# Designed miniproteins, single chains, continued (4), part 71

Each design is a single chain, and the fold is of that chain. pLDDT is the mean over its residues in the fold that is shown.

## One batch from the design tools (miniprotein)

Design m14450
Fold by ESMFold2-Fast:
Structure m14450 (fold): chain A 110 residues (1-110)
Amino acid sequence: GEEAARAAGEASYAAGQAANAAEEGGASGRDVVLGGSGAGLGGIGSGVARVAEGKGKDSAEAAAKGARSAAEGARIAAEGAKTEEGRKKAEEGARKAEEAARRAEEAARE
């Protein structure tokens, strides 16, 4: 449960970084909001798992679902970036969010 919560928190943070970089890169308000919403869902998943303190498989599964939403939001934000610099930074955030989502999903299976 704790590892899934930690990974979901990492995915949420990376998605927030991707949304900020995309905004600086001229992404539309819609793409930035979608990135930020994904980050928020990752944070909720992390919070639920932390409050449960490893109490059951359901809390780890919630963290994994939140982390996946964060990774998807980060990808949308990166795709919306208009400048090369903003896009590279947003793509880095999206990559980190995807890696963290995968770790959260693997931890939820254990």
Scores: mean pLDDT 70

Design m14451
Fold by ESMFold2-Fast:
Structure m14451 (fold): chain A 64 residues (1-64)
Amino acid sequence: SLRERLQEALRKLGFPEHVRVPELGESGPGVLAVQQALKEHGYYDGPIDGVFDEEVLEGLLKLL
């Protein structure tokens, strides 16, 4: 499923298995960490605002 693929992308970024994939529009320090990791690896160039939007989702999909 899409969520299983996104969970695999989080694992590729070094996040542990207990970290859940955020919902679209969810915010928090976990999303901030994901944005920072994606930007460092060149998969995301949007703002580091801690909001899980479609651009962050697309960045995760590029890891698959």
Scores: mean pLDDT 80

Design m14452
Fold by ESMFold2-Fast:
Structure m14452 (fold): chain A 89 residues (1-89)
Amino acid sequence: STPLTPEQLAAIRAKLTEYFKIAEEVLLEAGVDPEKAINAAFILGTYLAAQAAGIPVDKDYVALSVARAAGITYEEAKKIVDKAMEKAK
């Protein structure tokens, strides 16, 4: 495989940062504790980046992982995942 250029790597990193910011904003708006929101945002942000890249991910597993990291219910986490996906369009 042809290795990625430094410019391509920088663009990918910038996009990952954008998705993490969207994820953190949605979690904080939902009333998640700021310390827990940071950890949950890494999970959710990574999921948004993977989905944008066309990589299949288990949405139910992501929602469960976000619920555990954020200290919220699975149903609340599922709504947060759906809202973050809509904002990332």
Scores: mean pLDDT 80

Design m14453
Fold by ESMFold2-Fast:
Structure m14453 (fold): chain A 63 residues (1-63)
Amino acid sequence: NAAFDAVQAGLDKGIEAKPPKGGTSDEGAMAGSDALVGALRGKYTPEQAKAGGDATAESIKAG
């Protein structure tokens, strides 16, 4: 779906542009979070979109 696609695109672009120092890409996580917030604002509240973005960032940080 559009929200998931936006998150994936944001993560891929962020990771490609600026690799992480010592592990996973925090830049990619932030890009994905921003994409999720933007995509979900048309369907959900900003709080719900932010929660999803935070979960995505945490998952990337762990991996």
Scores: mean pLDDT 55

Design m14454
Fold by ESMFold2-Fast:
Structure m14454 (fold): chain A 86 residues (1-86)
Amino acid sequence: GAAEENKRRGAQGVLSAESGVGMARMRLSVAKLAGDEEEAKKAEERLEKAEEYAEKARAAYEAGDADAALAYGAKAMKAAGGGPPK
């Protein structure tokens, strides 16, 4: 039914957000291993943003707001993968 579909969509948002956090952690680890202090600092900021959006995605999922959960999941992924425009 519609409630089950909404729950599934919300869960996808949470999984997308968790994937974003995982990618941000990997990028931070790479920057630290490479000794790139500037990239490590930027990667830490991206990780913090991804974790913030993941928390919001989970809160939306628990509230039954699948659209918000999906939107925050996408924002977490973008924050994790977002390099500077250059």
Scores: mean pLDDT 83

Design m14455
Fold by ESMFold2-Fast:
Structure m14455 (fold): chain A 97 residues (1-97)
Amino acid sequence: EVEKALEILERLESQDISSLFEEPDPAKYPRWRELIPDPMSLSKIRELVESGEIRTLEEFEEEVDRMVAQVEAVAKEDDPVFKQAQAAAKLVQEFLS
């Protein structure tokens, strides 16, 4: 299952979703940390998979869904990061279906 999660992450990393790789830029999203005390990113998800903290595809999907929900809570629908989060969620769902 770890191998499949890493394969999905490699596919996500090949997409134009660079805004999801690291924690949100405080200069662009000054309230992100105020609204989301522990922001999730693809880099953090990768660390959790590599460390064995995420052991199943279900746990992997839960962390991706958490990241997407956090983006949707703070970013506007016309923000590139919102579109990138939607694209990431769709790709993960297609891979797990």
Scores: mean pLDDT 75

Design m14456
Fold by ESMFold2-Fast:
Structure m14456 (fold): chain A 86 residues (1-86)
Amino acid sequence: SSVEALLQEIENLLQEAEALLQRVQSDPSISRQDVIDTFDAILQRLNDILALLQRVAPQPLIDYVQQAIQRIQELRDQALAILDSR
């Protein structure tokens, strides 16, 4: 179903964000701009998904997407804090 495809996409975006934080932690040569651009692209896609769902989806699914956005924002903040400490 389209809902299952969206749930899989959200899970993939969360995994991509977590993998990016791990790369920031392990790779001292990683580009700050590439990290920002990647997190911003992930967040933009989740916000686009949220906008599509807000008027048609049940509240638990909307809450799940909002929690995913918050989690990725937290991962982004952690990644930037590491980069800013270098």
Scores: mean pLDDT 89

Design m14457
Fold by ESMFold2-Fast:
Structure m14457 (fold): chain A 90 residues (1-90)
Amino acid sequence: MKEFLKEVVERAKTASEFEREILLAMALMRAGVYKATGLEKSEEYAGSLLAAAYIYRLLGREEEAERLEEEAKKSVSEEVFEELKKAVEE
């Protein structure tokens, strides 16, 4: 999961607004697949939400970013959540 987060964050930082919207849609679809397959309390689900939250912030959509971060925080332990956040902040 950390590898996926790092790749999405690196791509999003240099992406155009249009590419950021595509990356956001992909991250949200990935999260939806994990939720649909019963992995709602997984590192994979939380990481996909954190990737989407990061992209929402780059697009100036702070309220959506905060909502996804809160959902991710509820999905994993505090320790796992902090590890995933560090991968996004790098």
Scores: mean pLDDT 82

Design m14458
Fold by ESMFold2-Fast:
Structure m14458 (fold): chain A 75 residues (1-75)
Amino acid sequence: AKELLAAAEPEGRALEARLAAGADREEVEAEALKIYAKILTEVARSLGADTKLAEEAESMEGLYEAQKAIHEAKA
């Protein structure tokens, strides 16, 4: 679970590098949202936690809320 979340960070850094290279910020943010939502949903599913927050996340704030729920559940 933690390993899957950590794997999302390098992918996020790659998107940040694309932004630094002149990519559209909104496009990069949308791609990051999809990637993190998918990973958080898989992590929640593997832990038996509620996947709905991650599946229904349409913003970074929603993804952070899903991540917090997963963190609480894995205790």
Scores: mean pLDDT 63

Design m14459
Fold by ESMFold2-Fast:
Structure m14459 (fold): chain A 99 residues (1-99)
Amino acid sequence: MEEDLKAYEEAVKRAEEKVKDNPEVRKVIEEAAKLFFELEEKQEAGITLSEKEKAELTKKLKEYVAKVKELAPELTPEELNALVAKKTLELREEARRAA
């Protein structure tokens, strides 16, 4: 495995272990992953987001990150980002199989 991918996988595992004891944090991360998944779907469909829509999405993502920081301050931003990305990929694969 490449060193970059290995570091990412380790961050995901650590984040998952820390979040398993806190269902509220789990929900926030799942909501953030859903937002990323919806954005990816729109891009695949050739839908171009306006600059205003992109700014609003960025604001929402920052709000989710801040909320997770409040609920689980021991989680690093890197660990959170890695877990959200993994959940987004899982949603994409699940949708592909269900379609």
Scores: mean pLDDT 76

Design m14460
Fold by ESMFold2-Fast:
Structure m14460 (fold): chain A 68 residues (1-68)
Amino acid sequence: MMVTVTKSFTVTDKQGNKAKVNVTVTSPDLEKAQELVDSIKRVVEQRAAESDRPLEDLNLDLTFYPRP
């Protein structure tokens, strides 16, 4: 059975510009899907804070198969 985890959040760049981010992960393992979504959120927030370029809205949709 596949489970889907979706996280929507807003990131802000150094100039105060905001962009919406939607991350969807589909996986047979709910715990691993949640960990991956949290990791992606952290990376995106970090890159937004460091970016000298205008932010754009992002939609990420991934299927993840963890190691047995």
Scores: mean pLDDT 77

Design m14461
Fold by ESMFold2-Fast:
Structure m14461 (fold): chain A 83 residues (1-83)
Amino acid sequence: MPSPADIEAAILESLAAMELSIAKRAFPTASKEELPELLEMLERAIRLAEEAVALATDEGIREAAERIIEEAKKLKEEIEEKL
């Protein structure tokens, strides 16, 4: 049975993945005026994923959350270059 901490970490990871997915899909067609909103989504994704890493005792959840942090930071840098 997953621990309460792993359940919470999985929920946080899923929410972070959702924010990242939305930002990744929106970025190619986003206007310059929409880029700040995408940055806020990526900042939320990073925070949620960092909380998931802190709570997770399961290696799979931790690794998934760490990948989200990496992807979100990379996309954030790409968006900041366009501003």
Scores: mean pLDDT 86

Design m14462
Fold by ESMFold2-Fast:
Order: C-alpha cells, then sequence, then structure tokens
Structure m14462 (fold): chain A 99 residues (1-99)
C-alpha cells in the first residue's frame, strides 16, 4: 500500500463514519448498522496489510475520528450511534493490539 492508498483509505473511512452518524441522527438505524459492518470489513483488510506502520496509521486515524464523532453522538443523546461508534473503536483497538 503506497502513501496515496493510505490517505484514500483514511478519507473513505472518515466519510463512512460521518455517514453512519448522519444515518443514526435521521433514525435510519438499518443503514447505520450496515455502514458499521462495511467499516469493520475495511479495518480487517487494513490490518492484513504487510506494512504494519501503514496498518497502524489507518487504525489510529479511524480511532481518532470515531472518538470525535462518539463525543458528538453523546452530546446529541443518540444511543444507537454511541453503541455503533464504540464497537468500531473497540474493534480497531483489538486490531492494533494484534499488529
Amino acid sequence: MDKDDVESAKKSIESLLKSLLDSAKNGNYGLANRLRGLILKILDGAAEVERKDVAKEVLESTIDTAEKLLEEAKKNGNEVAVLLLTSIIEHARRLLEKL
């Protein structure tokens, strides 16, 4: 994975995380849950990259973005978004521990 692929992956994950929060805010919990599933699959793929430094950068960027959106979800009282974002953060942290 080259530098451009890393930045593209980060932007894609950030976009999906924002779409998940927006879907949950609009009461579209089915879409929010599907977006969570897609994000988890992307993170699994990122963790399998041969360059551990690249995998770490993508996973850490995901955690940082998801934690910021989690604070927004908490302020909005959106319990579904809180649960989904927390599960993404926990999954990314587990992948980091296995690197």
Scores: mean pLDDT 85

Design m14463
Fold by ESMFold2-Fast:
Structure m14463 (fold): chain A 72 residues (1-72)
Amino acid sequence: PPPRTRTGSLEFSIVDGKTTTTGTLFPGMTIEGDRPNTNPLYDGKKVYFSQTWVLSEDGVTTTVRTDHWEEG
């Protein structure tokens, strides 16, 4: 039988003034990219974020869970 929900994950890192994003949001939807960090709160820091995304098949709701941590 088909799955009842769809899940995906994204990883973000801010290291040396650069934001890197990678992951598979849903099957067939791969996300990757790099860009300069424009938020001064993270300048000079190493910060990591992990996101889990859950999309309901029978609803219009997307649930996002974010965990974050700083190195140093």
Scores: mean pLDDT 66

Design m14464
Fold by ESMFold2-Fast:
Structure m14464 (fold): chain A 59 residues (1-59)
Amino acid sequence: SQLDRLEAMLEQNKRDYELLKEEAKRETDPLMKLVLEIMAGSSEFIAERIQRKIEELRS
């Protein structure tokens, strides 16, 4: 179902976010660290959009 697909996508985005946050912690170059933090923020934004869609389908 669409709901099952969205839930799977949400779990994948959570994993991607955690990996990017861990890479950012290890990064010593300030510019690369900033890029990784922005990428992690993008994953959060996508996850929020997916979560909103899940809530719509449950309503």
Scores: mean pLDDT 85

Design m14465
Fold by ESMFold2-Fast:
Structure m14465 (fold): chain A 75 residues (1-75)
Amino acid sequence: LTEEERAAIIAAIEAATGGTVVAARFGPAKEEDGLTVVQGLALVEVDGRLRLVAFRAVLDKEGRVASLEVTELPA
């Protein structure tokens, strides 16, 4: 993943959660049918609390976030 792609995923997570990403761990990027798929974990501050979320991001050929799935994990 490029720095720009990581930033785009972080921005998408923040938009989806309404929080601020304080840390993120990106798994390996995989190519699926010409798209880049990356899964990872993010620690997000929402309403003054830290939440651990799992994410799956799909990037198009231009490195834009085509889809994002975010799942809150129990602490």
Scores: mean pLDDT 83

Design m14466
Fold by ESMFold2-Fast:
Structure m14466 (fold): chain A 80 residues (1-80)
Amino acid sequence: SVEEAEEAVRKTIEYLSEQLTPDQLKAVERSAREFIEKLREGASIVDALKAMLESLIKAGLSRSLAGAIVALLGHEILKA
């Protein structure tokens, strides 16, 4: 559900707040809001995660870091 995805996003951002720079964290928070909005519009989790990955890369994160963030969020969603 969207509510479970929002909880997964919150937990992921809390964890990342200790690991990322302020600029990287701001990019993640923006991309996570876009991710939730896409889910509310009926997008699949996979398509929304792919869009989040591209958004993070466009924001200046490396592909490796962006991929790790999206994988972490995907794992948290699967736990719910």
Scores: mean pLDDT 86

Design m14467
Fold by ESMFold2-Fast:
Structure m14467 (fold): chain A 60 residues (1-60)
Amino acid sequence: SDAKAAEAKRIGETAAKYASLGDSISAYRAGYEGFTAKEEGGSNTGIWWGLSGLVAANTT
């Protein structure tokens, strides 16, 4: 779970960074990958990181 949680966190952070740069497509994709990490790892952390990326893409 630690590897999946770390990956989801990195994906979420990357999505937020892309959103702040105005690249909503990359942010959206990174958010989706974070969401998928939850299905594979069964961790709530993956969901939160994925949702954070999607929110950043919508907000920025």
Scores: mean pLDDT 59

Design m14468
Fold by ESMFold2-Fast:
Structure m14468 (fold): chain A 81 residues (1-81)
Amino acid sequence: SKEEILKRAEELIERLKELKEKSTNPSWQALLDDMIEGLKKKMEELEKDPSEKTLKEVERNLEAVEEIIEVLERIVEHEQA
């Protein structure tokens, strides 16, 4: 549903914000900011057009973003350990 996808996007934004707090690297900060802005734009797109097509496109995008976040989280955890 639209509500579930929006909730998932908000959860991914929070994970990205946590990654920003753990790193002072400017390249990481820029990447994380771009990802946050991308997710916000997808949320706005879905709110303006809640069609099945847009829902599926946004859901696929969130899956790809989540995979990237998981890789970034593992890198940070390895550095912190």
Scores: mean pLDDT 82

Design m14469
Fold by ESMFold2-Fast:
Structure m14469 (fold): chain A 56 residues (1-56)
Amino acid sequence: MPGELLLNLPVGTRVKVNGVEGVFVGIDAERRQALVEVDGKLRYFPLDEAEVEVIP
C-alpha cells in the first residue's frame, strides 16, 4: 500500500507525498498521518490517502 512506505523510511528521507516534495519527519500512528517538512513547515498527510515517492 502506498502510504505504508513511510512506516519503514528513516527520518530525513526526501519524499514526494501527493505531489508535494519534502523531508520525512515521522508518523502519527494514532491518527494514521505522516509528518513531512515542506519548505520549513511541518505538514500532515493521511496514510490512507497518501501517494508516496522516495526521492533519491
Scores: mean pLDDT 74

Design m14470
Fold by ESMFold2-Fast:
Structure m14470 (fold): chain A 79 residues (1-79)
Amino acid sequence: SELQKLKLELAKLLREVLDKYGDNEEFREALNELLRLVEPYDSEEHLKELIKLYEEILNSKSVEEAVEIIRKKIEELKK
């Protein structure tokens, strides 16, 4: 199903995100806060939004930029 494909892609991207920035404590703390707010995702639209966010994180130039991307998303989700 489309949902299963999106969940698999999301899991793959999360592994890549953790491989790139997962050794940074501030990044791990920000990511863990985000995941507490977004999980479980069960809608196709929400999964696509999270995939896009992870792709933006992977395209970031620094861990500081990656943390800012996550923190901005957290603030948007709190509204």
Scores: mean pLDDT 82

Design m14471
Fold by ESMFold2-Fast:
Structure m14471 (fold): chain A 83 residues (1-83)
Amino acid sequence: DALTEVVRGLMEAVRAPSAEAARRAVEEGLRRGGAELLSLAVDTGPPRRVEVEVRIDGRVVRFVATLEDGEVVIEVEEPLPAP
């Protein structure tokens, strides 16, 4: 499903060798999942951190993925209501 492909892309992104490789991993995950990219930020400093906002099934979801002690940690924030 869309969420699974986005998460897969994020897991690939935080393990990517460069910021460009990380961005490509996220973009491919979104393409496979059919999600719309709203914002993307990649921090390549240790630890690697990838922040992304996407629209899935009409809902905006924010993901923050980090690499901690060789493990991928993904935080998911609930959709924010429109004002």
Scores: mean pLDDT 75

Design m14472
Fold by ESMFold2-Fast:
Structure m14472 (fold): chain A 92 residues (1-92)
Amino acid sequence: KDQWIAEAEQILRQAREVLREARRLLADPRASPAARAMAELAVRLAEEAIRLAQQAIESRDASEEEVRKLVLEAGVSLGMALIALGVARLVA
């Protein structure tokens, strides 16, 4: 169970970094419309990963299965956010 909480904390840290980088790209007036669209998608996916990871940490007293499910869902959202940010950088 502690392993899943540690993984949720790692996802939370990574998702917050993706969110900062995506917002930085959106603040650049030179960013293309395609880069902006992908950065906006990365923001939404990173915010979802943060929400799910925080929920997993807060659900520490819930079943291991429930915590694991939240961590896996947070991981998927983070993975998609990283892909969206990568595409945003490629088309910037």
Scores: mean pLDDT 86

Design m14473
Fold by ESMFold2-Fast:
Structure m14473 (fold): chain A 80 residues (1-80)
Amino acid sequence: SIERRVQSLEEGTKMIVEAIEAGDLERATALAREMARLALSVDSSPEVRELAEKLVEAARAGDAEAVRELSRQLIERIRA
């Protein structure tokens, strides 16, 4: 269900931020890729693809603020 996917994305966001705060950018990037795959499985639109790509780059860069904002936008798009 969409609700279960949204919950997984919210949990994924928390895990990515925790990995960034721990300095584990490899784990943060891997979690972001998994979250991107999950989002694209619900909505394969160009908008979701762009947000997913930006999310992976933000995680790789260790930008927790960008990860939170991009995840929020991705979840909003999935709920729409």
Scores: mean pLDDT 85

Design m14474
Fold by ESMFold2-Fast:
Structure m14474 (fold): chain A 86 residues (1-86)
Amino acid sequence: MIELTISIEVSEVDGLTKATWSATASKDGMVLLELLFDGKVQATRVEYLKSGETLTLEATSPSKSATGIARNAASGVTVTKSATLT
């Protein structure tokens, strides 16, 4: 089964929260990334990744709470992680 290794980071840029969401694929497959602020989707990216490749998605929002979702539809794998600007 494909595994997704995930990372989320938040920082302040120009009074906004910048979130950086990354997923690394253990096997070849299509990976969908979504970035949400306060439960609303702000950004999406979908790419075919080779084993060991990383997909990164960035978005900014006045909201301090970011949630990343990473999916591989073929395997049913979905992983999530949240971060809050302090």
Scores: mean pLDDT 85

Design m14475
Fold by ESMFold2-Fast:
Structure m14475 (fold): chain A 57 residues (1-57)
Amino acid sequence: SSLEETIAKGEAAVERLVEEGKATEEQARKVIEAMRSGKDAKEAEDNGVRALIELGV
């Protein structure tokens, strides 16, 4: 997947977590910010997963 496709999938996933009450909008924003700091799809995914763990989501 491209970096853009990976970030889009991440955005959809965190939006669902917020809708389900499992994450706040602020936590979702931090996850996507972490993903956007990645240089490629793999790094974006790894950064997103780390952010979810660190935020306790």
Scores: mean pLDDT 85

Design m14476
Fold by ESMFold2-Fast:
Structure m14476 (fold): chain A 63 residues (1-63)
Amino acid sequence: SLLAEVERALPQAVFTPQSAEETREILAGIRAIYEETLRTGDAAAGVARLEALIEEYAARQAA
């Protein structure tokens, strides 16, 4: 399932949201990618977009 793929792509400690607002933004981004993936049926593109989003926030935490 797509949910299981998201769980595999999200490392246990890849990033920690700094605020409630940041958490909402991250969740909104994940939801948008999921909805787009369901519409297009392109799970590979959906996974790549989720990985890119996770990497973006992880990089912000590492800086």
Scores: mean pLDDT 68

Design m14477
Fold by ESMFold2-Fast:
Structure m14477 (fold): chain A 66 residues (1-66)
Amino acid sequence: SLQDIQDLFSLRVRELADELAARGLPITDEIKRVLMQGANEAMDSKTLEEAREILEQTEEEVRKLA
C-alpha cells in the first residue's frame, strides 16, 4: 500500500541519515533533492518490490553524493 511505501521510505531515510552522520558527512540540499525524487518515484510504483528497488537506487545515489 502507499502507507507501507511511506513507512519504508521514512525508515530508510532515518537509517541513511544515521549512516552519514556516523561517517561525519552532512545531508546537503543535493542529497535532499535525490531523496525527494526517489520518494516520488517510489510512490508512483505499482508494487512494493518496485518501490524497494527505487529506494535502493536512491540510497546508492545519495552515497555517491556524500
Scores: mean pLDDT 78

Design m14478
Fold by ESMFold2-Fast:
Structure m14478 (fold): chain A 55 residues (1-55)
Amino acid sequence: MVEEAREKLEKGVEAARKTLQAFRDGAPDEVIAEYTKEQIKASEEFKRALQELLG
């Protein structure tokens, strides 16, 4: 459903925001890497939800 894709996208945006904040705060690479992993997972979830809309 469109709503599920939207929810997954919102999670991705939140993860991206956290990563951006870590960059702005000058966080260690290890912290940035952790946030990046969360962002990748959120992106994968969004892709799957989007595929359900297209398939």
Scores: mean pLDDT 78

Design m14479
Fold by ESMFold2-Fast:
Structure m14479 (fold): chain A 55 residues (1-55)
Amino acid sequence: SSALQQLRAQLRASRAAIEAYLAQNPDLDPLIRSMHEMAIAAEELIIERIEQRIA
């Protein structure tokens, strides 16, 4: 599905942006860091589910 491929690309881009932000901000408040790490984990789970459907 082109829609699933598009969503996967968007989630990968979002994850990369959050990872870059965390790398640029090593002194970030631990609670805010944790929130961003939870967002990455959620996006990774969705990517995994999409890959199971496309492959």
Scores: mean pLDDT 89

Design m14480
Fold by ESMFold2-Fast:
Structure m14480 (fold): chain A 85 residues (1-85)
Amino acid sequence: SKIDEVKKLLKEFNELLDRAERLIEQAEASTDPAERQQLLAEVRELVERMLEIGEKLKSLGFDGLSRIVEGRALSVRDRIDTLEQ
């Protein structure tokens, strides 16, 4: 059903978000610029995956959930953009 697909997508989104938060914490704690850059690059890939989930939710007719997922993904992107300064 569409509801089961939405539940699976939201579970995947939450797993990606949790992983992104852990990688950001590791980047903030790191004193090695090369390690920080690699960790932030991994978070950027996770943000792209989160945005893909938003598009899938929209294609299923869940525009509200799509906007929430997209907003959270873009918030993560803004945080890593700040850390690259």
Scores: mean pLDDT 90

Design m14481
Fold by ESMFold2-Fast:
Structure m14481 (fold): chain A 62 residues (1-62)
Amino acid sequence: MEELKKLLAEIDAGLDQQIAASRARLGPVDQAAFDAQVERLRKLREELAKKLEEEARRLEEL
């Protein structure tokens, strides 16, 4: 389980770095639209992370 949490943290760090770099290159008007897309992607990532943790837990209980 700790290995999975580390992997997810690394993915989050990489995603945050790419988001920050891309956002910094945009003008203010485009930043608002970009932020909305980023919010959607973050929600999808959180759902994936939750499913992966639940699957790992279920496998441990088998």
Scores: mean pLDDT 75

Design m14482
Fold by ESMFold2-Fast:
Structure m14482 (fold): chain A 117 residues (1-117)
Amino acid sequence: SSREEQWKEEFLLVARETPSLDLSNVKPSEEVKSLSKEEQLELLRKHVLEAGIHLGLARMLEALGFPREKIDAFRRLAEEHAKKAAQYLLALGEEELVEEAQRLAEEAREREPELVL
């Protein structure tokens, strides 16, 4: 059962590490709502995986001292996939998990107040 819910922890990890993530205006499109529950879950898992991969790449590049432009490109891709995942979560009735992710992103934003240019 823990392995079946691994994508939930991965989604929350992406939110925790993405201060720019805003899920407050995310809603499932008509296309997303027209999909079967099985298709919604498959695409949810895909977008969570993609978000995690891009976040991991961004963190690796940051640790290695790569230019901010390259790091931010991967962070933007992680954010886009996380927003897509949130659409599928809402279509599946997982509003509580989306609210938790939003809260974690807001907490992450509080840790970056010194990055004002």
Scores: mean pLDDT 84

Design m14483
Fold by ESMFold2-Fast:
Structure m14483 (fold): chain A 79 residues (1-79)
Amino acid sequence: ALATPLSSWQLPQEVVERARQLLQEAGYTLDDNTLRIAEKAVLENADFFASIDPATLQTILEEHPDPVWRAAAALKLAS
C-alpha cells in the first residue's frame, strides 16, 4: 500500500512499465532518472498533459528531440 505523500508523485508501476515498453517499441532506451523527471513533469502539469490528444502525444514520443518529453508522452499514453 502507498501511504506517504511522497509516493503520490510517482505513477502506478503498471503505467511506468507500459511507458518503458512504448519507448522500447519506438526504438528508445531511457534511464530511470529520465523517467523520474518525466513522471514529475506529468504530475506537476496534469491539466496541461490532460489537454493533449493521443495523436499529438504519439508525435512527441516519436519525434521530439528532448528525451524527457518523449518519456512524458509515453507515460501519458500508458495511463
Scores: mean pLDDT 73

Design m14484
Fold by ESMFold2-Fast:
Structure m14484 (fold): chain A 95 residues (1-95)
Amino acid sequence: MDPMQWTPEQVEEAAERLIREIEQKMGPEAAEKVREALKKLKEAYENNDISGMMDAYSELWKIVHEADSQGLLSDESQAFVGRLLTDVISEYLSR
């Protein structure tokens, strides 16, 4: 078993935590943008749409980078966003 593989449940829990942190620190409008970006990223990933994954991650990163620059994100949320980038880049490089 690969001890670094996240389960779908762990990914969903990490996504909900990120949305909650953004809502608490940046407000509900920013949280909705994160939720929509994560939804688009999931849909693009399920459809093997590399361009859609990159676009969705770029939308997510604009909000997350602002939160991170202000020290608003937990280490767990930072790790989750870093993992999403690694997954997008790995998919892009595998083609």
Scores: mean pLDDT 75

Design m14485
Fold by ESMFold2-Fast:
Structure m14485 (fold): chain A 82 residues (1-82)
Amino acid sequence: DLEARIPVLLAQLSDADPAVRLAAVEELGRLLEEHPEEFVRRYVGRVFPALVAATSDADPAVRAAARELLERLIQASRELRE
């Protein structure tokens, strides 16, 4: 259930523990992979700005994961265009 999970994951991107923030980016990526059309159509507006912020995270692993997911999200959004 994306509607239940995405708000929790977005909150976890602001967690004090970088391991929690990294896990949140990874789980957002998994949800995009499993539900690409619904994720882009309904949640890109909530997720995109949070991932942009995460590309400036204090932890290098979080920054790298966020950059990779942001690129994938942009590509998925382009692929869904007619």
Scores: mean pLDDT 85

